# Designed miniproteins, single chains, continued (6), part 10

Each design is a single chain, and the fold is of that chain. pLDDT is the mean over its residues in the fold that is shown.

## One batch from the design tools (miniprotein)

Design m20342
Fold by ESMFold2-Fast:
Structure m20342 (fold): chain A 79 residues (1-79)
Amino acid sequence: GKELLRRAVVLYTAGQLLAIGAEIAAANPGASPEEVEADREAAIELTREALELARKAAELGLLDESFVEELERRLRELE
């Protein structure tokens, strides 16, 4: 239980940081388009993995379903 929750939180946080990084880079005209896209894709993949773990944690009663909904919303915004 605890490890699954920890992994979901870590992946979610990493995905959010990469998404923020990609947004900041996209606003900077000196940023590499390839690096921006790579960070965005990494954020999508980490968020997908976090969503899978969050769904399992919610099913076990370890996590509020609102976290699953937030991850689904974030994933849609990144795609």
Scores: mean pLDDT 75

Design m20343
Fold by ESMFold2-Fast:
Order: structure tokens, then C-alpha cells, then sequence
Structure m20343 (fold): chain A 60 residues (1-60)
């Protein structure tokens, strides 16, 4: 199911869709019970960019 949202986000980005459409897909994923961290991971995977400047390692 997570892959479905990543695929939709990637297709929208490739088509140059407005941020409103991307936000709609993210809102659907949020309603489906995905965590905020998972939403960021989906965006990073779909867009092929780093949204976080630091590695995904919390402080000890």
C-alpha cells in the first residue's frame, strides 16, 4: 500500500502537477494511518531528493 502512494507522488512530480495535488495524495496517506516519518520517506523516495539534511539517526 505504501508503494501505491509513492508511485502516485512520483507520477505527479513527473507531470509537473501543482503542490495542491501532491498535498492531496499526502493527506490520503495520512488518513490511511501512515506516520509523519513515513510521509517524509515517501516524498524522498518519489522525488529522489533529501528532505532531511542529516542522516536518519536520532540522538543517543
Amino acid sequence: KKEEYVKRLKELAEKGAPGTEIGRVLNEARRAGFSPEELFEMLEEALGVKLRPEPPAPAP
Scores: mean pLDDT 71

Design m20344
Fold by ESMFold2-Fast:
Structure m20344 (fold): chain A 56 residues (1-56)
Amino acid sequence: MVTVEEALEALKRAGGDLATHLRLVANHYGLPRDGVVDEELRAYLQEHFNPAALLP
């Protein structure tokens, strides 16, 4: 399991722009940045980003 913060740091290392994009989207939809990447947030990130990146 990963937090939104951990996912953002991973995306920064992968390309940078995706991390910035995720931050803007998270702020726009009011997603918790310090929360655990739960099923709903994980499904959202998997659909819009790398689906395998957040799997256990």
Scores: mean pLDDT 54

